# Designed miniproteins, single chains: the designs that were tried, part 5

Each design is a single chain, and the fold is of that chain. pLDDT is the mean over its residues in the fold that is shown.

## One batch from the design tools (miniprotein)

Design m138
Fold by ESMFold2-Fast:
Structure m138 (fold): chain A 72 residues (1-72)
Amino acid sequence: SSLREEALRALREAGRLAVEVAKEHAEEVRAGYERLIATLERQMSGGDEETARQLLEKARGMLEEARRALAA
């Protein structure tokens, strides 16, 4: 699903920015995002389009939060 791919892409980007902001806590933040992405990949392998859409919205929100944190 293109929605699934977009959601995972947004989550990976959010994780990258969050790791950049975290600095001395970068490893903990990276591990957290890696676990979240792995969990969502498993959930989306059997999920419907509505689940993928909800995960995309959540991923976009996390990406916006990470971008705001980096800009501050």
Scores: mean pLDDT 74

Design m139
Fold by ESMFold2-Fast:
Structure m139 (fold): chain A 67 residues (1-67)
Amino acid sequence: MVQVRVEIRAPDAETRERAIALVEEAGGYAEALSPTVAEALLRGESEEEVERVIDGVRALGAEVRRL
C-alpha cells in the first residue's frame, strides 16, 4: 500500500467537492479546509494508482501539491 498526502486547490467549491468525492471513491481520506482548499491522504496498491487519482483530480480543474 502506498500513501501520499496532498493539498488540493480548486477554482470553486463545486470542483473541491468533486475532488473530495474522487479521493474517497479511490479509498483515500480528505478534509475540507475552505471552500476551495482540501488536504487529502491518497491510498493505492502502487505509485501508479496514486498518480491516477492525482491526474483525475487535476482533470477536474484543481491543482494538486504533494506534501
Scores: mean pLDDT 85

Design m140
Fold by ESMFold2-Fast:
Structure m140 (fold): chain A 61 residues (1-61)
Amino acid sequence: MKDEVVFESGRLEVEGARDSENPEIRAAAAEVEAAIAAGDAEATERAVVRLTLERMRAAIE
């Protein structure tokens, strides 16, 4: 139940990130996909945080 919300959030974050011109954002999106595929909610949560940070860096630069 709790893990499903994390996986859904991760899937939504990845959807736009795959088409990014920024290779760090694409790499972070791939980590989210790998964590979801592994069924690891904690890893998925950490990967989503990293993806958010990479998106923020790209927006500032």
Scores: mean pLDDT 77

Design m141
Fold by ESMFold2-Fast:
Structure m141 (fold): chain A 88 residues (1-88)
Amino acid sequence: SKLEEEAKRHEETAAAAQYLLDKVRESGDRRIARLEAESQAAFAKDPEKGAQLRTELENERARFDGVIADLEATLARHQAEAERLKAE
């Protein structure tokens, strides 16, 4: 059935989005943890450098939040479409 093949394509796209989401979360968590540690250490020695690293941390958090939101939206959309097609 064409609907079954289309549903499977949406499931495959959802699986790919889930894989990327998990990978981005893992990489993001490590990057944010490093920037937090560096920012805290820098403030003790150079407050200006500490403030700069904190701004970088905030920008990286916003960037990763955006990527995660986009991937979650893609995942949800393809999961919903696969379920809809299977119900037909």
Scores: mean pLDDT 86

Design m142
Fold by ESMFold2-Fast:
Structure m142 (fold): chain A 63 residues (1-63)
Amino acid sequence: MERGERILAVQQALVRLGYLDSADGVLDEATREAIRRFQADHGLPVDGVADEATLRALGEAAK
């Protein structure tokens, strides 16, 4: 499985939730900061890494 597919999916969820302006499939500083803000707002460990818990929470929130 390609890393870019996961990053794009994460970015699309963050855009839908208002944490990020656009999804380009690149894990840049803006994407990592958006992940950290999402993690802080949802009571997850704030590490900027889209781990399984973060991915699950993003999927639930972005419905």
Scores: mean pLDDT 77

Design m143
Fold by ESMFold2-Fast:
Structure m143 (fold): chain A 82 residues (1-82)
Amino acid sequence: SEVEKALEELRRDPDNVGAWLRLRNALVKQGKEELAKRVDEAIEEAMRELGIDPNTPWGDLPEEARRAIAERVVELVREELG
């Protein structure tokens, strides 16, 4: 699926802005707007857990933080769709 393809791209490269946009668009087009909102909330929660300022630009985040956030999102979406 388009969603699974985007998730796999994010696991390989959390800096792939196109993969983030494809994931959001795929969820919305499938009528899963609530799941898309939960993805946004999961990103904010992961940033809080890592002690990161929510206003920090993505490119300024540590690589480890970007990987952890992407992993949280992949886990959430797979759990909800599985």
Scores: mean pLDDT 80

Design m144
Fold by ESMFold2-Fast:
Formats: structure tokens, C-alpha cells, sequence
Structure m144 (fold): chain A 87 residues (1-87)
């Protein structure tokens, strides 16, 4: 689980950087999905549906035209919640 926690921390840091620079919702969503896909490969089998649900949530926000700030806040929240589940 150390590798999954490291990827989550890297994802949170990157998403906070994208939020600060005013990145687009599309760029933030792509970054969030990339990190969630990496986490998906490393989590226990029981958490796979949860991670897939989070990926679908980010896709839904991007399709609805959510701002980069909105997508970043949701993605950071998702990764922080996954970190708590894995610690």
C-alpha cells in the first residue's frame, strides 16, 4: 500500500498546483483520471468499484463543463478520502 499512498500524495500535490495556475476543467480532469487509474491498479480488489465510481464522477464533471477549480476540489477530496481508506 506504500506505493498507492505515494501516488495519492503526488496526485493531490499536482492537482493543487493545477488549481493555483488556473488550469482548465479538461486538463484537471485528465490529470485526476490519470492518477485515479494508477491508484486503481494498486488498491485492494474490494476498493476497485469505489475508484471506478470516482473516475466516472470526474468524467461527469468534465462533460458538464465544470471549471478547473471545481474539478480540482472534487478530485483532491476524492484522493484525500482514498488516502484515509488505505492508511
Amino acid sequence: MEEALKIIDEGIKKLKELKKKGASGEEVAKTAIDYLMKVLKLVPKELIPTVIGHILRIIGLELDGASGEEVAEEAIKILEELKELLS
Scores: mean pLDDT 86

Design m145
Fold by ESMFold2-Fast:
Structure m145 (fold): chain A 95 residues (1-95)
Amino acid sequence: MQKVIVSVGVVSDDPEAAKKAVEEALKANAENVKLLEEHIEGDRLYLVYEAEVEDPEALAKAVLEAALATPGTKSAEVVVANLEGEVLAHAEGSA
């Protein structure tokens, strides 16, 4: 496992439901998940987490799929970076 920063951007009619889905996916696919930043403005949700993960690409994909499966979600983007700011995985999509 390695320490990573996970940045999640979501456009959703239900930001709270999207946040819950993201957190459930993170806890299922990573260890020691900690919320660092949360910003909600209208239909836009921005979340930053610290976590420990074995497979950053699988984590990014799982979080993206969970966000997009949430009713009311229009788009999502997930970036997984190491503590030095190097991007290890990036996933984005629209519903």
Scores: mean pLDDT 88

Design m146
Fold by ESMFold2-Fast:
Structure m146 (fold): chain A 89 residues (1-89)
Amino acid sequence: SIFEEMVEEARKAAPTLKTEEEKLAAVERLTEELLRALGEELGIEELMERIGEFLRKVHEQGYESLSEEERREAEEVGRKFEEAVKEKE
């Protein structure tokens, strides 16, 4: 699958990253690409994009940067993801 090929390429590229900022940026980019690919495979692309947005904001600014409404939305998005995964089992 494209997902497996992407993971393999990321593994090969990881040793070339020299700074913590480069490693961080690569992890963020890879996470976004993985969430998109997983969303495509599960048919929940929009949900996975929203999860990626929350993860990026939390990683960059900390969990406390989220408003109460954004935290509630993140919890709801997480629950929807769990239900989508369970439907595939």
Scores: mean pLDDT 66

Design m147
Fold by ESMFold2-Fast:
Structure m147 (fold): chain A 70 residues (1-70)
Amino acid sequence: AVELLKKAIEALKAGDKETALRYLVQAANESKDVNKAIGLLLRAVGDILEGNYDEAIKTAEEFLKREEEE
């Protein structure tokens, strides 16, 4: 999930919404906490659909932090 989220963030920074969505969905499916991952996925999808790429990146980075153990 961590590597997929990093790929999704790179795609968002490049403006490639289709690639970003693909990686976000895959990361959610591989998440240790699927219910929470779905919530973050839906937030990121909403941000992308509204053209709020900066907010989508922040949401994806929050998702990444939660998949990474500190």
Scores: mean pLDDT 76

Design m148
Fold by ESMFold2-Fast:
Structure m148 (fold): chain A 94 residues (1-94)
Amino acid sequence: SKEEAIAEIRRLRDEFLAALRTASPEEALALFRQTAARMLEIASRFLDEATVAELRAGLENALAHIEANPAEAVELAGLYMGIAAQELIDLIRS
């Protein structure tokens, strides 16, 4: 259901943010990639292919920005994941 999908995305976001507290920049990138892939998999059950492709492109751009800024990688990963999770929740709820 949409409610279960939203709850799972919230759980993935919270687990990601908790893991970031002890993550290195390299670990933050790996965690971001894995969490983003799982969130997109959930979203693909409720959103059309074009919307999922746009979301994937946005997450790939976020990854590129995190990789370009290693000193801020953990902070940026947290920020971008928070934004992406909320956008996915709002789109699924619609």
Scores: mean pLDDT 88

Design m149
Fold by ESMFold2-Fast:
Structure m149 (fold): chain A 70 residues (1-70)
Amino acid sequence: GELDKQLALLAAQLKGLQLAAQISKETGAEVLEVSVEEISDDKLKITVKTSLGTYEEVLSVSELLAELRS
């Protein structure tokens, strides 16, 4: 449903921010941008751009929703 999609997008954004904070803490890199892109009906791509490079992670909408319901 639409609400499930919005919850998955919000969860992905939170995971992206957590990843950015971890990279900054571990490497001292400056975080330039954190973004989430829908690449398919079940796939979201998180992109974290830093002064040291770009990090990407692909997450499943179904897995994100399962985590929220646990």
Scores: mean pLDDT 83

Design m150
Fold by ESMFold2-Fast:
Structure m150 (fold): chain A 69 residues (1-69)
Amino acid sequence: LLEKVKRGIEWLKENKDSPSYEALAERLAREVAEALSRLPEEERKKYTDEILKLAEDDPELKKVLEKAL
């Protein structure tokens, strides 16, 4: 999960000018939220914190992820 999310975040950071940026950011957030919903609450909290930290330097992406998680 974390490796796939990290690659997605890195791609989004490199492709901010892409017309698909917003749609892909929302899709990533939705996929992450769905994956986390299958975990126990303690594990979900741990991964949520790690994922939000990966997007900490991108306020737009972090806001999309926070809203979905």
Scores: mean pLDDT 76

Design m151
Fold by ESMFold2-Fast:
Structure m151 (fold): chain A 77 residues (1-77)
Amino acid sequence: SYLARREELEKRHLTPEQRELLREFERLARELGYARGLAIAEEAVLARHPEAPRTPAEVLEALRIAIEALRAELARR
């Protein structure tokens, strides 16, 4: 899954931008209830990118998509 690919890339050195986006993603996911947040994020990423992210740039794009999806869900409340 792209979560497994993301975890593999996380074991390498993250850029400051990647770390900031990851923190924002985790913050938003926790606000929704982490499991629900992850499910919403995965659905949004898979809709735009059906293949797992393989490069740091693809992971960064996936994080941006996930963050937008989580913000949209929170805005509905």
Scores: mean pLDDT 71

Design m152
Fold by ESMFold2-Fast:
Structure m152 (fold): chain A 72 residues (1-72)
Amino acid sequence: MLLSGEESARLNREALKRGVEAGRQQSIKLGELNRKYAPKERLEITEEIGEKLRKIGDGIDKEIATGEPVAA
């Protein structure tokens, strides 16, 4: 038999609550995994990006210092 409107609403709320709770637990676990495994890889990537950005900055500073016109 189909449930009454109130019973259906209660079951739907319970199912939604369980789904939200499961989603929150998954997000927490993903955050923990990111903290545990990502920092080393992120440090290496950050150092590489930092080096590249520094070299780009140095290049721009040299162009500004030399007063060279915009390349054709």
Scores: mean pLDDT 63

Design m153
Fold by ESMFold2-Fast:
Structure m153 (fold): chain A 81 residues (1-81)
Amino acid sequence: SKLEKIRELAREARERIEAIRDTLSDEAYTLAMLFLQELVDNPDLSEEQIEAGLAAVAPHLPPEARAILEETARRVKEVIA
């Protein structure tokens, strides 16, 4: 199902963020994890809503964490298309 695929993508992204936790401020870590949790908690998010959420969080993230969330958002948008 779409929900199961979104949960899998969010889980993979959380594991990647955890692997680089030492490169993140507490704020950056919290914002990244909240974004990933929102993808799971609200499976009816539109592509535009996902893009808006990413745009709000991305400026607070170092490049490696930003890349993880950008790739995850892209893959989630492909699932909901």
Scores: mean pLDDT 87

Design m154
Fold by ESMFold2-Fast:
Order: structure tokens, then sequence, then C-alpha cells
Structure m154 (fold): chain A 107 residues (1-107)
């Protein structure tokens, strides 16, 4: 049902909120198209790359920092793919309604 799909999307954003930084959550919560999902993912990857360079400059082990970056990139690619699945398998109105409810919950 439409109500069951709405709840699944809300539950997905609830998990995203609990497991990731507010910046990551806000980027995906404000995505309203597949292009927005791509741009959000690119911004997250750019931030990860900048954090890697800063850590190395501060004397962190390069191999250890690379392993952390690779794990984070894999994690965010997975999140991006999950959100694409939501967009491909739900009406835009249902997605927007879920995003509105989640914004009100965490505002």
Amino acid sequence: SGQAQLQKIIDWFDRLYRSHSPDVFDLFLNATSLDDIDKATEQIKQKIAQQKEEAIKQGADEAAVQDIQDALIQQYDKISQQMRYIFDNNDRSTILQAQKIVRQKYS
C-alpha cells in the first residue's frame, strides 16, 4: 500500500539520521531528483577526500587513512544506491511526503 511505502521511506531516513552525520542526512533529505542524489554523493566524497588530505598533513598513517576512506566511500555509494532505489520504485509525491514528515520530526 501507499501507506506502507511511505513508512518504509520514513524508516530509511530515520536509520540514516541515527547512523550518519547531520551534513550527510541533510544532503539526502533535501534531494528531490536522481541528479540531486548524484550531487549529494559527490559533495560527501569531496569532503572525505579533504579530510584524508588533512589527516595525512597532521601525520596520520597514509595506508590507514586510505583504508578508512575506501570504507566510507563504499558506505556512501551503498546509501546513494538505496536512495536511487527509493526514487525508482516510489511516486515523487510519496517521497516528498516522507521527506516533509522527517524534516518535521528532526527540526
Scores: mean pLDDT 87

Design m155
Fold by ESMFold2-Fast:
Structure m155 (fold): chain A 60 residues (1-60)
Amino acid sequence: MDKEAVKKAVIEAAKMLQEGVEVEKANEYLNEKLKKESGSNATIEYDKETGAITVKIEPL
């Protein structure tokens, strides 16, 4: 698993959320990147009240 590729994909998905993209679309982008680069799935949870972004990474 390439930790650097995962980190970059997460940062890009977080930028999408800050630009007003739906959480579902950000999750699709992140998972597409991770399948190509690391063979993993990830889920983003976004809390609108706190602005917190939590990422869960699951091996395939």
Scores: mean pLDDT 69

Design m156
Fold by ESMFold2-Fast:
Structure m156 (fold): chain A 73 residues (1-73)
Amino acid sequence: MELTELERRVLDAAVELIKKYGIENVTLDDVAEAAGVTREEVLEIFPSKEALIRAAVMRLGEEQAKKFKEKRK
């Protein structure tokens, strides 16, 4: 329900920030701001910055692999 929407919003924001600024320049506060939530809400889903970054990198990797397979040029 609400948790599913919040989780997707947070992950989408993290992936977009990583794509735009790079992993090293992304913080929990940046993700919270981009997702329109508080840092505390982000931490309820991902207990640490490392957990959030790992989840975001995994999703980004899947998206990039999918695009590469379809484009094949």
Scores: mean pLDDT 73

Design m157
Fold by ESMFold2-Fast:
Structure m157 (fold): chain A 87 residues (1-87)
Amino acid sequence: SAMEELEKRFREALEEAERLLAELERNGLLSDKSLEELRRTIEEAVRLYEKDPSKVEEAILLVEIAIGMMLMALAIQKIIEKIKKEK
């Protein structure tokens, strides 16, 4: 069903966000404030879905925004490291 597909997408997005958060926490790439804001966004997405499962698409969007921000931070870090290595 469409709901089961959305619930699967939400679960997969949460798993990806948790993996990215763990990597960012491990490498110290982001400030404590930035990590807190990312965790808060993910927690808000979970709360939104738990309160109203019909909002699963909005919950997915919130998690995907957090994932995008984390991926961008990792990409910027890799570019900086590469530039420094080539100097």
Scores: mean pLDDT 85

Design m158
Fold by ESMFold2-Fast:
Structure m158 (fold): chain A 74 residues (1-74)
Amino acid sequence: MPTTDELVLALARRIRELFEQLEAGKLSVEEAREGIRRLYAETMAANPDASPEARAAVETVARIGLQELEELGA
């Protein structure tokens, strides 16, 4: 089973890839936002046995990513 740190790092890496595509002009801000929401949902679905602490950490990573998108769009 992946650890909390492994789940957090995996999601953060995939969110970073979305930001790289956004910077390259391959994605809109709206597509990147949808991408983050999808990656969060996929992470939760793939890890049904994740602890409450791991789930909270993953949710926090997704929330921070969405917040960073809002700040970049301003």
Scores: mean pLDDT 83

Design m159
Fold by ESMFold2-Fast:
Structure m159 (fold): chain A 70 residues (1-70)
Amino acid sequence: MPSAEEEALVEELRRWIREHDLEVPGSRLGSRESLLALLRAHDYDVALAKDFLVHEAARELGVPVSALRD
């Protein structure tokens, strides 16, 4: 079970993903489980997690990273 701190960081990332239209249909990007694993892999550095998500979404969609940072 995630801690209250982990849940808050996951919700911040989910909100940020929605605000920037980074949800990819058919992908696990943006799922609660994927965001928890991402946060844990980056020692809960939200900025690094956001950067990783932008690069992964760009790769999945076949677009440059700059197109997703607008």
Scores: mean pLDDT 71

Design m160
Fold by ESMFold2-Fast:
Structure m160 (fold): chain A 100 residues (1-100)
Amino acid sequence: SEIEKLLEEAIELEEEVLEFLEKTPEVPQSWVDGERTIVETLRELLESGKLSKSQAIGLLHFLAQRYRELAERSKNPEVKEKLLEVAERLEEIRRKLQEI
């Protein structure tokens, strides 16, 4: 499914963020734990095969907004830049979902 392919791309971005946060000094453990939970939840939703297109679109928008909020709270410029980059990439995947 094209929806499943785009969700897999989103999960790969979330996994990239998790690895980045785990390797970045002084990132709160709650952010790392939150990211791990998101990755696990998205994998479970993908495996269920029951996630609708509209639900997927809403979920990706929510995740992008979450990253923008975390970026605003971060004092680390590299963390801010990475989170804003990922938020935009998630919005790009969301736009592709809307075009299906």
Scores: mean pLDDT 84

Design m161
Fold by ESMFold2-Fast:
Structure m161 (fold): chain A 67 residues (1-67)
Amino acid sequence: SEKEKLVEEAGRYINEARAALAAGNYEEAKKYIEKVRELGKKAKELGFDELAEILYGYVEGLEEELA
C-alpha cells in the first residue's frame, strides 16, 4: 500500500511537470521535478530500489527538457 501510494503520487507530479513544460512554465516544472526526486529518495529509504531508479530516470528525462 505504501509503494502504491508513492507510485500514484509520482505519477501526478510527473504529469504536472510535463504539463508545465508544455506550457513553458519552467519554474513550475522544476518544482514538480523536485517533488519526483524527493519521492525517489523516499522509495529508496523504504527499500523500493527499483522504483527509486525509475523515478530518478524520470527526473533526468524531465530535466533534459528544461535545456
Scores: mean pLDDT 87

Design m162
Fold by ESMFold2-Fast:
Structure m162 (fold): chain A 70 residues (1-70)
Amino acid sequence: GAEAANALTRALREGDREAAIAAAREILQHAPPVVLENILHELGLSREQLEALAAGDEAALARAQASLAA
């Protein structure tokens, strides 16, 4: 839900890798499809990018952090 999206945004801005991975996993596991699509639009991420973040992909994490820092 919105809490997980807010947690992901906060973690990405703070550079908290563990929190970002946990929030991405929470969104993928518990968000209904329509809610997931809304979160992806709000964050400017694709489903594949969110899945890469949930898998702990360093490049996906760095890319998302850079986008939020601009």
Scores: mean pLDDT 77

Design m163
Fold by ESMFold2-Fast:
Structure m163 (fold): chain A 60 residues (1-60)
Amino acid sequence: GPPVMTREKIEAFLESAGEHAARFAGLLLREMGAYSPAAVEALRALPTKEAQLDFLERFL
């Protein structure tokens, strides 16, 4: 079946993104059906991985 998005998968994506976090943020948000340029910028502006996880969990 299609992959179900979870906090654990989001954390894994953020950890694997590293220096490509901006590009991966866009792809991740599209996968979650939450993509917009504003959402990508908001996610990139968050200073910690914990804050990014909490932001993305709103779309689960």
Scores: mean pLDDT 72

Design m164
Fold by ESMFold2-Fast:
Structure m164 (fold): chain A 73 residues (1-73)
Amino acid sequence: SMEEERFRELLRRHFEEHGPQDLADELLEDADLSTSPEASELLRKAAEAARQGNIEEAERLAVEGYRVNQKAS
C-alpha cells in the first residue's frame, strides 16, 4: 500500500539523516503512543533493530506494528 511504502521511505530517510539511535528513539515514542500492546511490542523490537543498524528488520517490524495499530482502531 502507499501508506506502508511512505512509512518505509520515512524510516529509511530518518536512519540516513539522523542515524540509528535517533530512529530508535522515534520508534520508542511511537510505541508509547500506541493503544495496542502488540503494536507497542513490535515497535520496541523495531527500535532495537534500528539501534543495531539493521534498517531492514527495523522497517519490517515497524510496518507490522503500524498494521496492528491500524487494525485495532
Scores: mean pLDDT 81

Design m165
Fold by ESMFold2-Fast:
Formats: C-alpha cells, structure tokens, sequence
Structure m165 (fold): chain A 114 residues (1-114)
C-alpha cells in the first residue's frame, strides 16, 4: 500500500531528524545517535524507493527529490566525524526537507485513495 509505505517513510525520516538534533546537543552520545539516525535514514530511503515504484509520474518526481534529500542527509551525517556541528546541522536541515516532501507525497497519495 502506497499510503502505508509513505507513512512509515515519514516516521523514519522524522525519527532520524530527532536523533540528529539530539546528537548536536549531546557530544558524549553523538556517535551512537548518528549511527541510529543513519539506520533510520537508510530505512526511509528504501521505503521511499518502493513508494516511487507504486506512484504516478507526478508523485514519483516528489519522491525522487525526497530520496535525493535523504541520501544527502546520510552523506552529511556520515561526515559528522569532521566539522561535527556544521555537518550535523546540514544533515538535520536536509532530513527536515525530506520529511516535508514525504508529508506532501503522503497527502497527495491519500487524496488519490479517496
């Protein structure tokens, strides 16, 4: 179900955003929190790819952009071992943008299901 895939992808992306924000504020647990955020972003990427395969071309364009933002967030989170605060801030910004696009896609998918 497209809606269920997008709901789960949104939940994973929002959880990753929360973890990245916590990592920024908590240097002592940073590696653990970033590791968990990367796992959640990877899960979200997989769910978004499955959702894209089931979507209309128009919805697929939004999902492709969301996937790109998730992949960029993962890249910056992985780079957080260097310039930690800057890279975590950028990863969080990208994860927030991915969550916004995933939410838009979810709303459109729900409209199509009605």
Amino acid sequence: DLVELLEEALEKTERALELLKKAYENPEEQDKLVGEALLKLGEARGLLAKAKALSSPELGEILEKAIELVEEAMKYAALSQKDVKSNLSKAAELAEEAARLTREALERAREEAE
Scores: mean pLDDT 88

Design m166
Fold by ESMFold2-Fast:
Structure m166 (fold): chain A 80 residues (1-80)
Amino acid sequence: MKELQQLVAEALFRAAPEVRKKTGNKKLEDLLLKLGEAVRKGNFEEAEKLAKQILEESSKEEVDLATEIALKHFRELVLE
C-alpha cells in the first residue's frame, strides 16, 4: 500500500511541470503537486477535494492531457 502511494505521488510530481509546459496552466501544475503530496501522505479526503477542483477548474482537454502524462510517468516508475 505505501509503495503504491509513493509511486502515484512521484508520477504526479513528474507530470505537473510537463503539464504546465504543454498547457501553460500554472494553477493546474500547483493542483497536481498538491494532489501528489496528499496521496503521498495518505490524506485521501484532501486528494478527493483537489481532484474535484482540477475537474471543475480545468478544461476537458487539460484534464485528459494531465491524465495521459501522469499515467505515462506511473508506467515508467512501475516498469523500471
Scores: mean pLDDT 85

Design m167
Fold by ESMFold2-Fast:
Structure m167 (fold): chain A 85 residues (1-85)
Amino acid sequence: SDDTGDGIYRQLLGEIEQIRRMLETSRTLDKDEQQEAIDLVEQQIQQLEDRLNQNRDKLTPEQLKILEEEIEELRREVERLREEV
């Protein structure tokens, strides 16, 4: 089931990888489109954080640490990209 701890963990990792691909794609866009793409990425990161917070009790401490570190890295990448636009 997708609602199991391991299922949720894999699903969240998959969402992180999708967000990373969106960030890479956004770097190839015109500045106006790039700004809109960054806003969409920020919305996806917020949804990811909300899902993580809803499922904290289903995740191991190790899984939670990995997800939190990955999300923090995504937010740093978004901030760097915003400064470049």
Scores: mean pLDDT 83

Design m168
Fold by ESMFold2-Fast:
Structure m168 (fold): chain A 59 residues (1-59)
Amino acid sequence: MELEEVVETVEAPTVGEALEKAAAVIRELQAQGYTLTEVRFGTGPDGRSIVTVTAVRAR
């Protein structure tokens, strides 16, 4: 079976806001049949919080 991978990035001025956006993205991906594989946290050059979500789905 081939796996389909998606990477979604969200950003916000605060960690809390970025996590709320990431949670919404994760729920939407799960509704589409994706399984979450990785969540990465970072900070942009302007001090904004960045969250990158990686998920996979079987075909």
Scores: mean pLDDT 81

Design m169
Fold by ESMFold2-Fast:
Structure m169 (fold): chain A 62 residues (1-62)
Amino acid sequence: SSRVQALLREADDLRARAEALREQSRKLGGDNPTTEEGRKLARQAAIYYTSSGILEVAAEIE
């Protein structure tokens, strides 16, 4: 359905954004964020990853 396709596209977009934020965090503080800015980016990435997963589940039960 168009609803399922929309949810999956939004999930893909959020995952791409999460990966970009994770990469920025890594460049600032390596694998373990040591700066406040790095930790903030890592938290934002985690939120986007979680949101992406929720949308994928929503698409499965639509």
Scores: mean pLDDT 81

Design m170
Fold by ESMFold2-Fast:
Order: structure tokens, then C-alpha cells, then sequence
Structure m170 (fold): chain A 94 residues (1-94)
């Protein structure tokens, strides 16, 4: 499914941004800006995916990344949260 592949790719890219944020001590604003840029790019590249689905996808993953930084969660904790969010989104897309 194209929706499932889009979910997985977005999840992988958000996790990559989070790993870079922890390594380089990026600000919350910088991380939010990078996730928003990723969102705009992927939405433009996948116009067949409904806007409502993009809004939901963005909300879920941006919230996980934001909370991870604000609560200073470990990489392992955020990886697990992203995994759980990905599994729930795949169920909705299936």
C-alpha cells in the first residue's frame, strides 16, 4: 500500500531528524522547522494521499518528536514511541 509506505518513510525521516537533534543539540524550533519542511516536501511528492491523512500523520509524529525533546527522552524511548505510532497509523491505513 502506498499509504503504508508513506507512513513508514515519514516515521523513518522523523526519527532521523530526532537522532540528529540529540547528536547536535538542536533547539525545539529547529526540529519543528525540519519536520515541517519534511512534511511539506513529502505532501508535494505524494499528492494522491488525502490532506486529512497528512494532517493526522504530521500531528502524530511532530507531537512525539516535540515531547521527546521537552521531556529529554532517550533515543530508545522515542524509537519505541515512533514504532507504536507507526503501527497504529498502519492499522488506520489498512
Amino acid sequence: SMLIETIKKFAEEVLKIYKEAKKENLSLKEVQDRIHELFQKMKAENPEVPQSFWDYLYSVFSTVAQEGLELNLSLEEVEELIKKATEQLIKIAS
Scores: mean pLDDT 86

Design m171
Fold by ESMFold2-Fast:
Structure m171 (fold): chain A 87 residues (1-87)
Amino acid sequence: STLAELREGLIAQIRAIRENLENMSDETLAQLAEDARAVAELFRRLGLEDFAAAFELVAEGLELARETKDYEAAREKLEEAIRLLEE
């Protein structure tokens, strides 16, 4: 289904972000967090609550990396987002 393909693509993108966190500038982290929040709002309006919750976690992880440089904590947020999308 189209939603299954979307889910797989989104999981792949979140994994790529998770693996590349330390190599991103503060500007890139901030922009991606803003984009993730916009995507979460769109999914919420569409009634896709699990997708919305996942992208709120992505935004939180990116903001945490930018503000604190705690990449371990940031990756844990991104891993929670992936788990929500896999269920």
Scores: mean pLDDT 88

Design m172
Fold by ESMFold2-Fast:
Structure m172 (fold): chain A 62 residues (1-62)
Amino acid sequence: SDISAMQGREAGLDSARGGGAAGAYGAKDAGNEELMKQALEAAHSGDREKGAEAGERGARAG
């Protein structure tokens, strides 16, 4: 849903420094291993925009 996607994106932005964990867990809960991996990689790189995109995609998968 659009609301979930927005929440995922914001979580990704807020947690990019902290590791983007929210986006990764969202994707994992949805059973999407590939999105979970992408979210974790974005978190590890510290890239805020990558974290935001990963969070948004994870939320959309849920």
Scores: mean pLDDT 59

Design m173
Fold by ESMFold2-Fast:
Structure m173 (fold): chain A 65 residues (1-65)
Amino acid sequence: MVKKKKVFHVSLSVIREKLTGTEIMLVEQYLEEKGIELKFIGDDLTPSEKEAQYKKMLELAAEKR
């Protein structure tokens, strides 16, 4: 089976600041169940961009769509 999954890129700074290792594993699992792959990247983001990225990730993991 060859199907493209949506990929959600999350900055390492967001991960370190907002999530524990256990929380990262749970979010990754929930997103994979929805066909979304989490990729960790080392980008410098503004605080507003980090907050938006974190909220988007939680929204996807909260089983809305």
Scores: mean pLDDT 67

Design m174
Fold by ESMFold2-Fast:
Structure m174 (fold): chain A 69 residues (1-69)
Amino acid sequence: SIVDEAKKLAENLSEEKKKEVLELAKKAQRAQDEGVRAVIAGDLETAAKYAELAKKAIEEIKKLTGKEI
């Protein structure tokens, strides 16, 4: 999961940054889950919006960790 990968990447960060990365990972996971629900419902516009929200949260994790998820 995004949360499990983010925990690994944040292992050597400060406690403050670990918490920030974890919160971003949870946001990305929620957006991904909502996007999947939108696809199942046939709402591709909503699915695309959630994909962008997940992407933005993942980019912030990359900025904080310096690494790909």
Scores: mean pLDDT 82

